# Designs tried in a protein design run: designed miniproteins, single chains, continued (3). Part 68

Each design is a single chain, and the fold is of that chain. pLDDT is the mean over its residues in the fold that is shown.

## One batch from the design tools (miniprotein)

Design m10499
Fold by ESMFold2-Fast:
Structure m10499 (fold): chain A 73 residues (1-73)
Amino acid sequence: SVEEAKKLIEEAEKAEKEGNLEEAAKLYKEAAELLAKELGKDHPETKEAQEKYLEIDLEIGIKKLVEGVEKVT
């Protein structure tokens, strides 16, 4: 339900505050998928959750890439 998706977003926000970006990304992804199923892919709430997932996933990817370069170069 949309209510379950909102609960996942709350848990994701808590994970972000704790610095657990990997868990936050997972929770936002699950929320976005649930919202897409309930409200549709193009719904504003679905897009917000999807954007949050992409932002955090990108941040994780960039951090891993930078760490790799710093250790090799």
Scores: mean pLDDT 78

Design m10500
Fold by ESMFold2-Fast:
Structure m10500 (fold): chain A 70 residues (1-70)
Amino acid sequence: KVEEVVKKAVEAAIKSGYDPETLRKAVNEEAEKLGLTDEEKQEAYDRAMEEVGRILREKSRKAKEEFLKK
């Protein structure tokens, strides 16, 4: 269940251009729908933030590489 919240939050963040407020909002909304505890909600937020950070680092590296190909 926590994994579903993480997945939804990461997707929402990607669509919003990685806005942290959108990520937090998505975690809160999905956690409430699934009836998660406050601890599970915090865990989902932490995991989603970690995943977004990983995606941003890789995307930044690839963007530099593609820019140089121009």
Scores: mean pLDDT 75

Design m10501
Fold by ESMFold2-Fast:
Structure m10501 (fold): chain A 100 residues (1-100)
Amino acid sequence: MSLLEAESRRLQERAEELRELAERLRAAADEAEAAGDPDTAALLRRVADLLLEMAETEATEERLAMAIIALAVAARVARKRGHEELAARLDELARRLAEV
């Protein structure tokens, strides 16, 4: 495989990972809303939209860092409100996003 083909494949795999993470964030947002935390749900949906935009355009280090910071803030808010399982899931999603 040429270097250009390898790079194109990596970009496609990254876009697929971002779409999968966005789906998981939307599921987490639905869980937050059901738990009575619409602010966290709104933040998670916003981050999911950002991941989908990055999947269609370009995942820059700055945009990935913003998404990771937003997830860390959401995890902190969830933990403060006693939603420890949701907070742990958000921390896991942030770690996966850091590997993209």
Scores: mean pLDDT 81

Design m10502
Fold by ESMFold2-Fast:
Structure m10502 (fold): chain A 64 residues (1-64)
Amino acid sequence: VVEVELTGDIEEDIARLAEAAKASKDEEARRLFDEAAVWLATSGDRERARELVERANEIERRAA
């Protein structure tokens, strides 16, 4: 199971999300982790990124 907790450090969070996207076996969860990383990198919108991460984490839990 792949899960990500956002730490508030944008650079660390982007790296964690990129690794989670690579590690995820579920295509939808992978896409959401990748989108969250891109959203943080381009806009810095933590609220939007958190919404995407929470959805991806839930998909990963259900897939396990």
Scores: mean pLDDT 80

Design m10503
Fold by ESMFold2-Fast:
Structure m10503 (fold): chain A 58 residues (1-58)
Amino acid sequence: SAETIAALEEARELLQQGMADEAVDLLMEKAGWSRAEAIRALQLLQQGLSPEEVAEAL
């Protein structure tokens, strides 16, 4: 969804600032994902997947 993609874009910005825990919390709150799913999403973003690709993979 558009909300999930926006959350992933914000999480990527937090990762660039070294704020990984805040990125996990954001994805859990806004995407409704578990902690494990949020961590997986961040790993995929670090591998170079777009927010759209990550949302489709989870």
Scores: mean pLDDT 84

Design m10504
Fold by ESMFold2-Fast:
Structure m10504 (fold): chain A 87 residues (1-87)
Amino acid sequence: MKDKEKAEKLIKEAKKKLKELKELLEEKREELSPEQYEEFERALELAEAHLKKAEELLKEGKYKEAAEVAEKLVKALEELEKELKKL
């Protein structure tokens, strides 16, 4: 059952990227305006909510849906990383 393995791998990747982006945001805190920091912090909070949704879908056996949510999340986190690194 490759859908389960795909979902687990994408969720693991999303968790890793989310952790790395939280660390990067803290590192760049002094370079950001308060408004920019709050915007990135809110984006990471939204990403964490999507991660929880993917984990819930995985627990429910909805492997294809879990994989789709996790894949979209990974792409969103990659875009957020690009924006944060430009600063």
Scores: mean pLDDT 84

Design m10505
Fold by ESMFold2-Fast:
Structure m10505 (fold): chain A 71 residues (1-71)
Amino acid sequence: SALKQAGLAEIGAVRDRAKSLSPEEAQLLIAQATGDAEARVLLAEGDRDRAADLQRQTDVLRAELDALRAA
């Protein structure tokens, strides 16, 4: 529960920061924070395969954000 609460607080902080960004950049940043938080919970619960898959999906979002910022 503490790990889940920490993840929700982190996502909330990212959402607040994202309010000053473009909608496209905000969506990608929030999706990344959500994926990272969920992967940490899955890993703590022993769902290693699901955590690894979610981490790979989140890495795609990081690449998309980097591409958007480089444009």
Scores: mean pLDDT 84

Design m10506
Fold by ESMFold2-Fast:
Structure m10506 (fold): chain A 60 residues (1-60)
Amino acid sequence: MNVLEVEFEDPALAREIAEKLNAEDPRVKATVEGGKLTIETDLPVETLIGLALRAIGESL
């Protein structure tokens, strides 16, 4: 299992990104605690990073 943690100053932005990730792939579990986004998946790290960057880009 791969885990990626990203910290945002805006907790609303972190939540929006988490919702997009959870909706896009059922193998991705994104959780938010304040501004901290934790992404857990069995997908390769490269795939996880790509999905995270896409969700962030769509939220900006």
Scores: mean pLDDT 78

Design m10507
Fold by ESMFold2-Fast:
Structure m10507 (fold): chain A 68 residues (1-68)
Amino acid sequence: NAFQEELDRAIEAMNLAVKALKELEKEYDLSGVELGRAIGTAFAEADGKSYEEVLKILKEEVERLRKE
């Protein structure tokens, strides 16, 4: 069932995104703006990427937001 396979993949991506966000928050002590941005990025990037790849993207995003 292609629908069930796609749903399982979506659930895995959501779980990966949440895991990466929890780790990011522990390391960076995010502001509300940084957290909101990180949530959007994590869910957009989690499909088809590893935990390490998503976490790297999130860390780079936070560092970019902190540069003036």
Scores: mean pLDDT 82

Design m10508
Fold by ESMFold2-Fast:
Structure m10508 (fold): chain A 69 residues (1-69)
Amino acid sequence: MSQQLLQQSQDLYQKGQDYLKQGNYKKAADYYEQLLSLGESPTVQKNLAKAYKGLGNDKKAKEYEEKAK
């Protein structure tokens, strides 16, 4: 169970990172939100904030920046 959950989390994180680097902020946000549903992470929250900022959603970007700190 834990091993499979860790692998799933790593896969979601990698996909989120790949989409963020490509400038596909909507898909990046979707993958990071899925990852956060599996567990809280300041690193993921920071990256989700970057994705929302890229989308022009400053309100959500600020919310996740605050959660990450």
Scores: mean pLDDT 81

Design m10509
Fold by ESMFold2-Fast:
Structure m10509 (fold): chain A 95 residues (1-95)
Amino acid sequence: PLRDDPAFQREVDAYVYYIGGVVAKNHGDYEAAVKYFDKAIAADPEFAAAYTAKGEALIKLGELEKAIEYYEKALELDPSNEEAKKNLAKAKELK
């Protein structure tokens, strides 16, 4: 990846937004966290970690059905993601 490669820029932007979402979530601002994770997903739609993190923030906001959708999308992108599997199982138990 080069600095002027569009794929490299998408990965950098996605990760920067992802970190912004994690910081917002750690401060208890789950609405801001969701917006940051939305930007990360928009920058890199294959960034499975951003889908998992958005699901976690949605659980904190009481948006259980949406959280399940995002965990399922994370597992569609990365079937080996143990955190997404665990979070999906826990979310389905809350239903």
Scores: mean pLDDT 82

Design m10510
Fold by ESMFold2-Fast:
Structure m10510 (fold): chain A 68 residues (1-68)
Amino acid sequence: SLIEEALEKYGDELAEAARKLGVKSDDTPENVARKAAEALGMPELGRGLAYAIQGKVDEAEELIKKAL
């Protein structure tokens, strides 16, 4: 799975970026993933992860493939 490969490669960096952003209590997990990936310079990865969180696995994999 490209989703699993992306999380293996970038998961720790994404988690650290999310902590540094100071996530608001009303932010959705999808919005947090997008912001964290944008902070790392990977906006397509952020979109892909947001789709994965929503259960849209096929759309997520297409976006993540473009980011990798």
Scores: mean pLDDT 79

Design m10511
Fold by ESMFold2-Fast:
Structure m10511 (fold): chain A 88 residues (1-88)
Amino acid sequence: SDNLALAYYNLGNLYKKQLKYDEAIEAYNKALELKPDFAEAYYNLGNLYALQGKYEEAVEAYKKALELKPDFAEAKYNLDSVLKVLGK
């Protein structure tokens, strides 16, 4: 259900604002389980992985966001930044 996926996405955003990053990741993953083409959820998941120093997971999440939304400038910028940290 797109409505339920959006509810989990919004819950993830709320947890992120509360600095509850593990709960935010779980909520975004639930949104993606319900709506696998949710580019913005992949982007936010990538940002949380990058904040945790999980750069390989961040790269995979940003790549998924860009596969779904090729003109996602913020995801491309953050992907390029993480790849530089990894020496790629």
Scores: mean pLDDT 90

Design m10512
Fold by ESMFold2-Fast:
Structure m10512 (fold): chain A 82 residues (1-82)
Amino acid sequence: DRDDVLQSMQGGLNQANQYHDQALQSTDPGTSQQYVSQNQRIGNMSQSLARSSGLDEARQIADQILGITRQTQSYVNRLQQS
């Protein structure tokens, strides 16, 4: 079901955004620009996902969001270990 996919993705995005925001507070403003840009990209893709009319299109966008989210999570984990 398309709505089930959207709900699951929204939960994951909300969690990723919280960790992303916490990481930004730990870095200087110059370093944070990269993450601000990445967060905006996730937001734009989330809107595109909500407006998608087909399941295959929604899954393609969801896969792209997951890819970016995983990269952000990996970076946050490295910062916490440093």
Scores: mean pLDDT 62

Design m10513
Fold by ESMFold2-Fast:
Structure m10513 (fold): chain A 68 residues (1-68)
Amino acid sequence: SLEELLEETKRVLEEILEKNKDAPEEVRKRIERGVEQVLEEAERAVKEGDLATVRLLLDLTKHELKKL
């Protein structure tokens, strides 16, 4: 469901933040901003019923987490 995909996206974003908590302040602030942007886009996609966009955002965030 869209709600389940949004919750999974939030979880992945939280893991990205946790893995970068000890990064330099400049890096942390950029990551925090990126996380906020992805979350806003995902919430908008859920509101519009856009399953494809939510899946794409989840896939991209999982890919970024894997690089860490």
Scores: mean pLDDT 84

Design m10514
Fold by ESMFold2-Fast:
Structure m10514 (fold): chain A 58 residues (1-58)
Amino acid sequence: SMAEIEKLKEEAKELEKKGVQAVLAGDYETVAKIQERIEEIKKKLSELTGEENPGLLL
């Protein structure tokens, strides 16, 4: 469980970095895919940590 949480947090951070680069490159198709994956990761983190609003509580 904790190892899964760490992997998801690391994946989200890497995706956020790639998202910034994709925006700078004007690759909005990649930006959209990255944003969807980040949303999925945040939802999974909420489920795993029991935090309903991690953006407000963390």
Scores: mean pLDDT 76

Design m10515
Fold by ESMFold2-Fast:
Structure m10515 (fold): chain A 68 residues (1-68)
Amino acid sequence: SAEEQLEEIKKELSKDPRIKVEMVGKDTLVIETTLSVEERIGLALRLMGDYPELEVSIEGNRITVRAK
């Protein structure tokens, strides 16, 4: 399910101290990073490829992942 995919992403990304991950409600994951612009774009593209059923957007230093 989308909720299970969001929890999987949260668990994996929480291992990197440069990444802060927070679940907002049950359908949205907010990822705050100290990564460079290029590294943030790379992360977002990877998430889009691995989870095509989720909506991924970049907003400044944040990446937002939403259940559809």
Scores: mean pLDDT 83

Design m10516
Fold by ESMFold2-Fast:
Structure m10516 (fold): chain A 100 residues (1-100)
Amino acid sequence: SKLEEFKKKVIEILEELVDEILPLLSPEAQAELLAEFEKTKEKINNAKSIEEVMEIVEDFLKWAYLLAAETLSPEDLELVTKKIEEAAKKIKEEYEKVLK
């Protein structure tokens, strides 16, 4: 289904984002990010619509930014912000494809 394909693509993009930002974080922040990402994957898998997936994604990206802002230097935060923006753009492109 379009919904299941969209979920799979979103999870792949978020997995790439998590892999890219993990090395910048402390071990404690890495554990928090991995735990929140597992919860986010479960929420995405249980979502009943593309709209619900998008809301879950927005919540996760905001949460990840706040974790980075609390734990990282301004320089590393700028790098993480760029990676979050790139992931958000990729997800928006996939969202626009499924609406057609």
Scores: mean pLDDT 89

Design m10517
Fold by ESMFold2-Fast:
Structure m10517 (fold): chain A 57 residues (1-57)
Amino acid sequence: DREERLRRRIEEYLRANRERPVTQAEIARALGVSPATVSRLLRALTEERLAAEAAAA
């Protein structure tokens, strides 16, 4: 699934750059996709992580 592969690439990019702030524009440029696509996927990833954190509380 193309979206699933893109999601994993975004996650890998964020992990590789966790020591500094990363912008949507930077990720979009690095992956060759639109900022809108990055924004959508980042939102989904953030919601997933927040849900996991809430479940761990």
Scores: mean pLDDT 74

Design m10518
Fold by ESMFold2-Fast:
Structure m10518 (fold): chain A 60 residues (1-60)
Amino acid sequence: LDALVEQARQAMEEMARKGRELLEAHKNNSSDDEIERLTKEVMEATERYRATLEQIRAAQ
């Protein structure tokens, strides 16, 4: 469990970091391509976090 909890913490930090980058891109009127790329990165980080939470739930 401890390894999965640490993995979830890292995934959450990555999601938060990518989310801030996406918000900054919107604020600065970045290109549609850049916003799409960052949006996909946020979605991937979010899915990784959700998958890790599911593994923790299954391991209980």
Scores: mean pLDDT 81

Design m10519
Fold by ESMFold2-Fast:
Structure m10519 (fold): chain A 80 residues (1-80)
Amino acid sequence: EEAIKHLEEAIKAAKDGDYETAIEHVSRALRIALEEITDPELKEKLLQLGIKAVRAIMDGNTEEAIKYLEEAKKLVEEAL
């Protein structure tokens, strides 16, 4: 699935320290998933997880970034 693939690429990029690529993949995953998810509660939760992941990436906190990205991936898998 496209959104899940982008989240997996974001996790991989974050682990590799490629934060710019990680943020690009998070943005693409969010755009795709938010188009497909209809539940407003799940949309808001996904947006918050994405914001937290990007903040962690920008802060160089790889462990927190991966945690939030894995949470987002699980949410997308359950919603789609």
Scores: mean pLDDT 83

Design m10520
Fold by ESMFold2-Fast:
Order: sequence, then C-alpha cells, then structure tokens
Structure m10520 (fold): chain A 61 residues (1-61)
Amino acid sequence: MEEEVKAAAEALKAGDYSTAARHIRRLLEAGVPIEEIRRKLVEEYGVDEAKVDTILAALGY
C-alpha cells in the first residue's frame, strides 16, 4: 500500500497522470477506500488537492 501511494504521489507531483492513475487503480482494486487514498496523497505526501481531485474525477470518483 504505502509504496503504491508514494509512487502515485511522485507521479502526480511530476505531472505524470497516466502513471498516477495506474497506481491509484491498483490501490482501489486492493480494496483501499478512495477517501483514504485522497487523504494520504494530500496530508501525508503533500500533493496539491486540485491535482488529486482532478485524477480521482478522471477515474470516476
């Protein structure tokens, strides 16, 4: 879990939305709640909220 969240955060900070989407999908398929993914990306890894909201909307959330 933590390695996938970290990889998604690094991809989002770099503007690599395709890589970020892949890691986020893996977390969702593993049963991690979307709200926990959002919280970790924003609060734990310091990703901009607008970027997180954009990628989650693109994934249908």
Scores: mean pLDDT 83

Design m10521
Fold by ESMFold2-Fast:
Structure m10521 (fold): chain A 69 residues (1-69)
Amino acid sequence: SEAEKALALAREVMLRLAEEGKEEVAEQVQNAAIRGYLTGDYAGALREMARIAEEAGEEELARVLREAA
């Protein structure tokens, strides 16, 4: 499902950001994923996560998230 795909990708992105010491950015990604769950707008959540990743300098993660939206 789109929900499962979005949640799996959010988890992977959060883990990579945490490994890089970007815990605040990982929290922002988590908050975007939670909003997607509450609203059912998983495509919007993926786009928001992509914007957060891009602002953090994570261009490749941002591309992956945009492609999934």
Scores: mean pLDDT 83

Design m10522
Fold by ESMFold2-Fast:
Structure m10522 (fold): chain A 89 residues (1-89)
Amino acid sequence: SVTVTIAPGTEKTAKLNDNLEVTAKVLGRGPKAKVEITLTDLKTGETKTAVIEEAPSSAELTVAGHTVRVTVTYDPLTGTYTITVELLS
């Protein structure tokens, strides 16, 4: 698994393994900002995107036969989003 903390209006990219990469982008600010999550298989170039419109929430994304769970939370004290990505298969 991988966890990233993201400031409003920014994005972060993290590798889950040698073949899987996740990019999370916060579109706007505050507790109702949209969080765009893109899962990429680096071997094939296949991508899958999900948009989370209200935290806390979770989504599952599948690319190239690999499934991940994405959990998004918001901290009102810092104004940041925390995204946790778990490889399920």
Scores: mean pLDDT 81

Design m10523
Fold by ESMFold2-Fast:
Structure m10523 (fold): chain A 87 residues (1-87)
Amino acid sequence: MEALREEAERLLREADELAKEAAEAYEKGDLETAIKKAEEALRLTERALELAREAGAPEELIEALEKARETLRAKIEELKKKLKEKE
């Protein structure tokens, strides 16, 4: 169980790094790269959430992962809308 929790925390850290890369790409006007990086971050966050639930992680960690997932989904939708308006 400890190993699954550590894996979930590792995936969350990787997702945070990808989210930062997505933000940098967005600031540079690279919407396609920003979307790709944000979608990768979302995938890792969803996997971390699954592992955290399986491990019986504290509710605080599960809630943090759920909030991160919602934030990433909202950001991806916003970025896709901006990309579609540009085309």
Scores: mean pLDDT 81

Design m10525
Fold by ESMFold2-Fast:
Structure m10525 (fold): chain A 93 residues (1-93)
Amino acid sequence: MGDALYAFYRALAEKIGEKVAEEIAQKAADAVQASNGDPRAGVAAAVEAARAAGVSDEDIIAALEKAKEAAVAAGDEKTAEALEEAIAELRRE
């Protein structure tokens, strides 16, 4: 999750600024801890927080794709799967 969360944060920070991106990333990290390490909870919290901050679905998808690339590179298959599921759901809306 750490590499994926950092990649997500960096992609969002370029669009919405570092402070708001950090707040969204922190909510994702908090959700992972509260769920005993479930990356699906972290991804769901990140998407909800980004939407609440007014981030477009297009920009959220782009940030999630960067996070998925980082998860795949790190060998974190569980996080990569959770990110792929969230991207597919956002593309349906």
Scores: mean pLDDT 84

Design m10526
Fold by ESMFold2-Fast:
Structure m10526 (fold): chain A 65 residues (1-65)
Amino acid sequence: MKVERAKKEIEDKVRELIAKGYSKEEIEEELGEYLDKLVKEYNLSDEEAQEASLAGLNVLDEHFG
């Protein structure tokens, strides 16, 4: 499903940026732009975009608290 793929891509993006040494603030900024790109690419609804965003934020919170 498109939402599951978008969630996976955003989670992988968070992990990539963490591995590169980005701060929480820098990752949040990059995720906003990346989510906009995924919304356009997969034609996500507002609900699906929120689910993808939350998946990325969960990975971020697990690492930074």
Scores: mean pLDDT 83

Design m10527
Fold by ESMFold2-Fast:
Structure m10527 (fold): chain A 84 residues (1-84)
Amino acid sequence: SADEHIQKALEALENGDYDTAIEHAQKAIELDPNNADAWTLLGEAYLRKREFDKAIEYFKKALEIDPNNKRAKGGLKLAELFKR
């Protein structure tokens, strides 16, 4: 399920395995493209890889789905600050 892939993405992020986190976040999006948390986790993984343009893109996508997602709002602010 999408939730199982979200959980695996979270575990991978905690372990510093950003490529595995990206894989599971992408699988969650394939199963449910309207899952704001999956887009947020994809953004967070790219942020940690210092790929700021991709992080910004995915956080914005999460906020299009859920404008009140606190993780996506925080991630977007950080990614925009670090891109400078």
Scores: mean pLDDT 90

Design m10528
Fold by ESMFold2-Fast:
Structure m10528 (fold): chain A 100 residues (1-100)
Amino acid sequence: AMVSGLELAAGGTKTVKVTLSEENFSSPLPDVEKIDAIEFLLMDERGRFVGSEVVENPKIGDVLEIKVTGSSVSGTYDLVALFLVRDPKTGELMVVGMSG
């Protein structure tokens, strides 16, 4: 996970700061300049995804502020990042890597 052990209050919103560095990407990844998007997924303790945020055209060295909202009960969550590249033939975003 990009960030693990996030404690969120019931329905509470928290801003998580994520710094993009080469060490935060799974290896081997394509050149980070070719990553078209990152999708951040908030995962509960049961492995369920309860929210997502998409950041387009990320760059190494970016400090991203990701807003996450807890479920109806307080709990511990992980923030997972999916690295996406646009297929040049279809224009669709394809998963090429994951943090965690």
Scores: mean pLDDT 73

Design m10529
Fold by ESMFold2-Fast:
Structure m10529 (fold): chain A 66 residues (1-66)
Amino acid sequence: DRAVELARKGLEAIRAGDPETALRLFEEAAAADPSGAFAPLAELVRQELAAGDLSHTRHLAEVAEL
């Protein structure tokens, strides 16, 4: 559950308007999860931060359930 807890905190950070903290939390979740389920979330946030458009990440944070 460590990876799930970190991912939930990452989603909360996105909802709070702090995508840099969310990226760190998703990277930690990916590192804690050997299945690799959270690596795509970290990559999505990283790519959208680089592009300057977080609309997809914000939408996922609103609808995601873990």
Scores: mean pLDDT 76

Design m10530
Fold by ESMFold2-Fast:
Structure m10530 (fold): chain A 86 residues (1-86)
Amino acid sequence: SEKEEKQEKLILELIRRMEEVLLDEEIGSGNDETTEKFRELVLNLESLSEEEIEKKIEELVEEIKKNSAVPRKMSEEAREAMRKHL
């Protein structure tokens, strides 16, 4: 259905944003609040409308940008560096 397709797309976007949060030194090293908000959103996806989900994702992305100025290119480099040291 349209709702299911949109939810899957939004979940993928959330995963990408969570990866950026986990790779960010400042957020990943001591800021569990953003991670908790992602968890809350994921748990409530089935109960939220598409509009509410999009709005919450946009707000979380904005919050990540305010807490970290890491662009997507740097996120990929950070992930590769972490992978090498694991």
Scores: mean pLDDT 60

Design m10531
Fold by ESMFold2-Fast:
Structure m10531 (fold): chain A 87 residues (1-87)
Amino acid sequence: GMEKIREVAEKVSEKTGISFEMALRIMEYLAQGNILAAVLLVLDAKRKNPSFTLEDAEFIVNLAIEAGLVSEEQGKEFLEMLRKALK
């Protein structure tokens, strides 16, 4: 439920330095299976916070998989889309 999404978003915000609001939106889209929307939000977060890294994105995916919000397959798709968008 939303409580678990919120808990994960708080951990994401604390670890990566992105705002809780941004982390929450990313986690909501991942939980909905809207991988494209989640990718676009991460790209926006990286543009606004240059210290945000691919390792931070991998942390988000691993935490979402562990929390049962996304499958390993969806997590892989998310990371591959991010890698292709970063040129």
Scores: mean pLDDT 83

Design m10532
Fold by ESMFold2-Fast:
Structure m10532 (fold): chain A 73 residues (1-73)
Amino acid sequence: GGHLLDEEEARALFDEADTDGDGTVTQRELFEALTRRPGILNGAQEEALRAAFARAPSLSLEEFLATIAAANA
């Protein structure tokens, strides 16, 4: 089903995925975090994130939030 993440929920997910605390997440780190929170993202949000990771090896918090916001529009 569709789930619209608010900014705080998206920040919490990013923080969980950023295990190194370096302010960026890789596709692997993010999808590992998603296994702990099944259903938190809908298919459109997952597709947008996969497209973002196809262009960059990692995403900053700002890039992650922008990707989720674009998928929610």
Scores: mean pLDDT 76

Design m10533
Fold by ESMFold2-Fast:
Structure m10533 (fold): chain A 71 residues (1-71)
Amino acid sequence: GISEEAARAAREAALAAGAAGGGAGVTNDGSSGGAAAVAADGRTGVADIPGPATPESAARAGEEAARKALA
């Protein structure tokens, strides 16, 4: 699972990376971390958060998801 701190870190990193005009979220698949997802201008980007998820790894995934959505 993903902690509240890791989920916040992913969203904040995604917004800082340029997702401010869209949405940013974190999903949890329950067994091995989760994923950071970003939606902007009808495009989406998703980056895996490796288990165990830390705030740092979640933030990196949020940044990657934002870059994919905005590319």
Scores: mean pLDDT 66

Design m10534
Fold by ESMFold2-Fast:
Structure m10534 (fold): chain A 55 residues (1-55)
Amino acid sequence: MLEEERERHLRLTEEYNRKSLEAEKDKENGLKESSEYGVLAVKHAVEATVARQLE
């Protein structure tokens, strides 16, 4: 049942990576928001890995 949590974290990782790239294209606060979304993407990728190990 950890499979759904892993899938959710993988989707969030992809979404935050996309938002990070979009923020870099914005000239207003792009670098700061890109960095914040990058950190969130890494966090969810780690949580997806942990959830897989608990299966």
Scores: mean pLDDT 70

Design m10535
Fold by ESMFold2-Fast:
Structure m10535 (fold): chain A 86 residues (1-86)
Amino acid sequence: MISELVAKVSGLVVAASVLASEGRLEEAKHYLLRAIEAAKKIAELAGDEEAVKRLEELKERAKKAKTPEELLELGKEILRITDEAT
């Protein structure tokens, strides 16, 4: 069910935000990548090809992110795209 995937995305983004605030950047990045994969499944189920493309771009940005601020901003964008796709 899409609502279960939405809850998963939200939980992973919250976990990533906490880890990023603690300076645990590689763990935060791992959780954001998991959130992006869950969000991509939502977008694919919704038939939202533009959301899938935006999430692939965020995946590349997450891999290159070097600061907590970058990771927190990526988390906000993941949640925005997920909300728009549902």
Scores: mean pLDDT 84

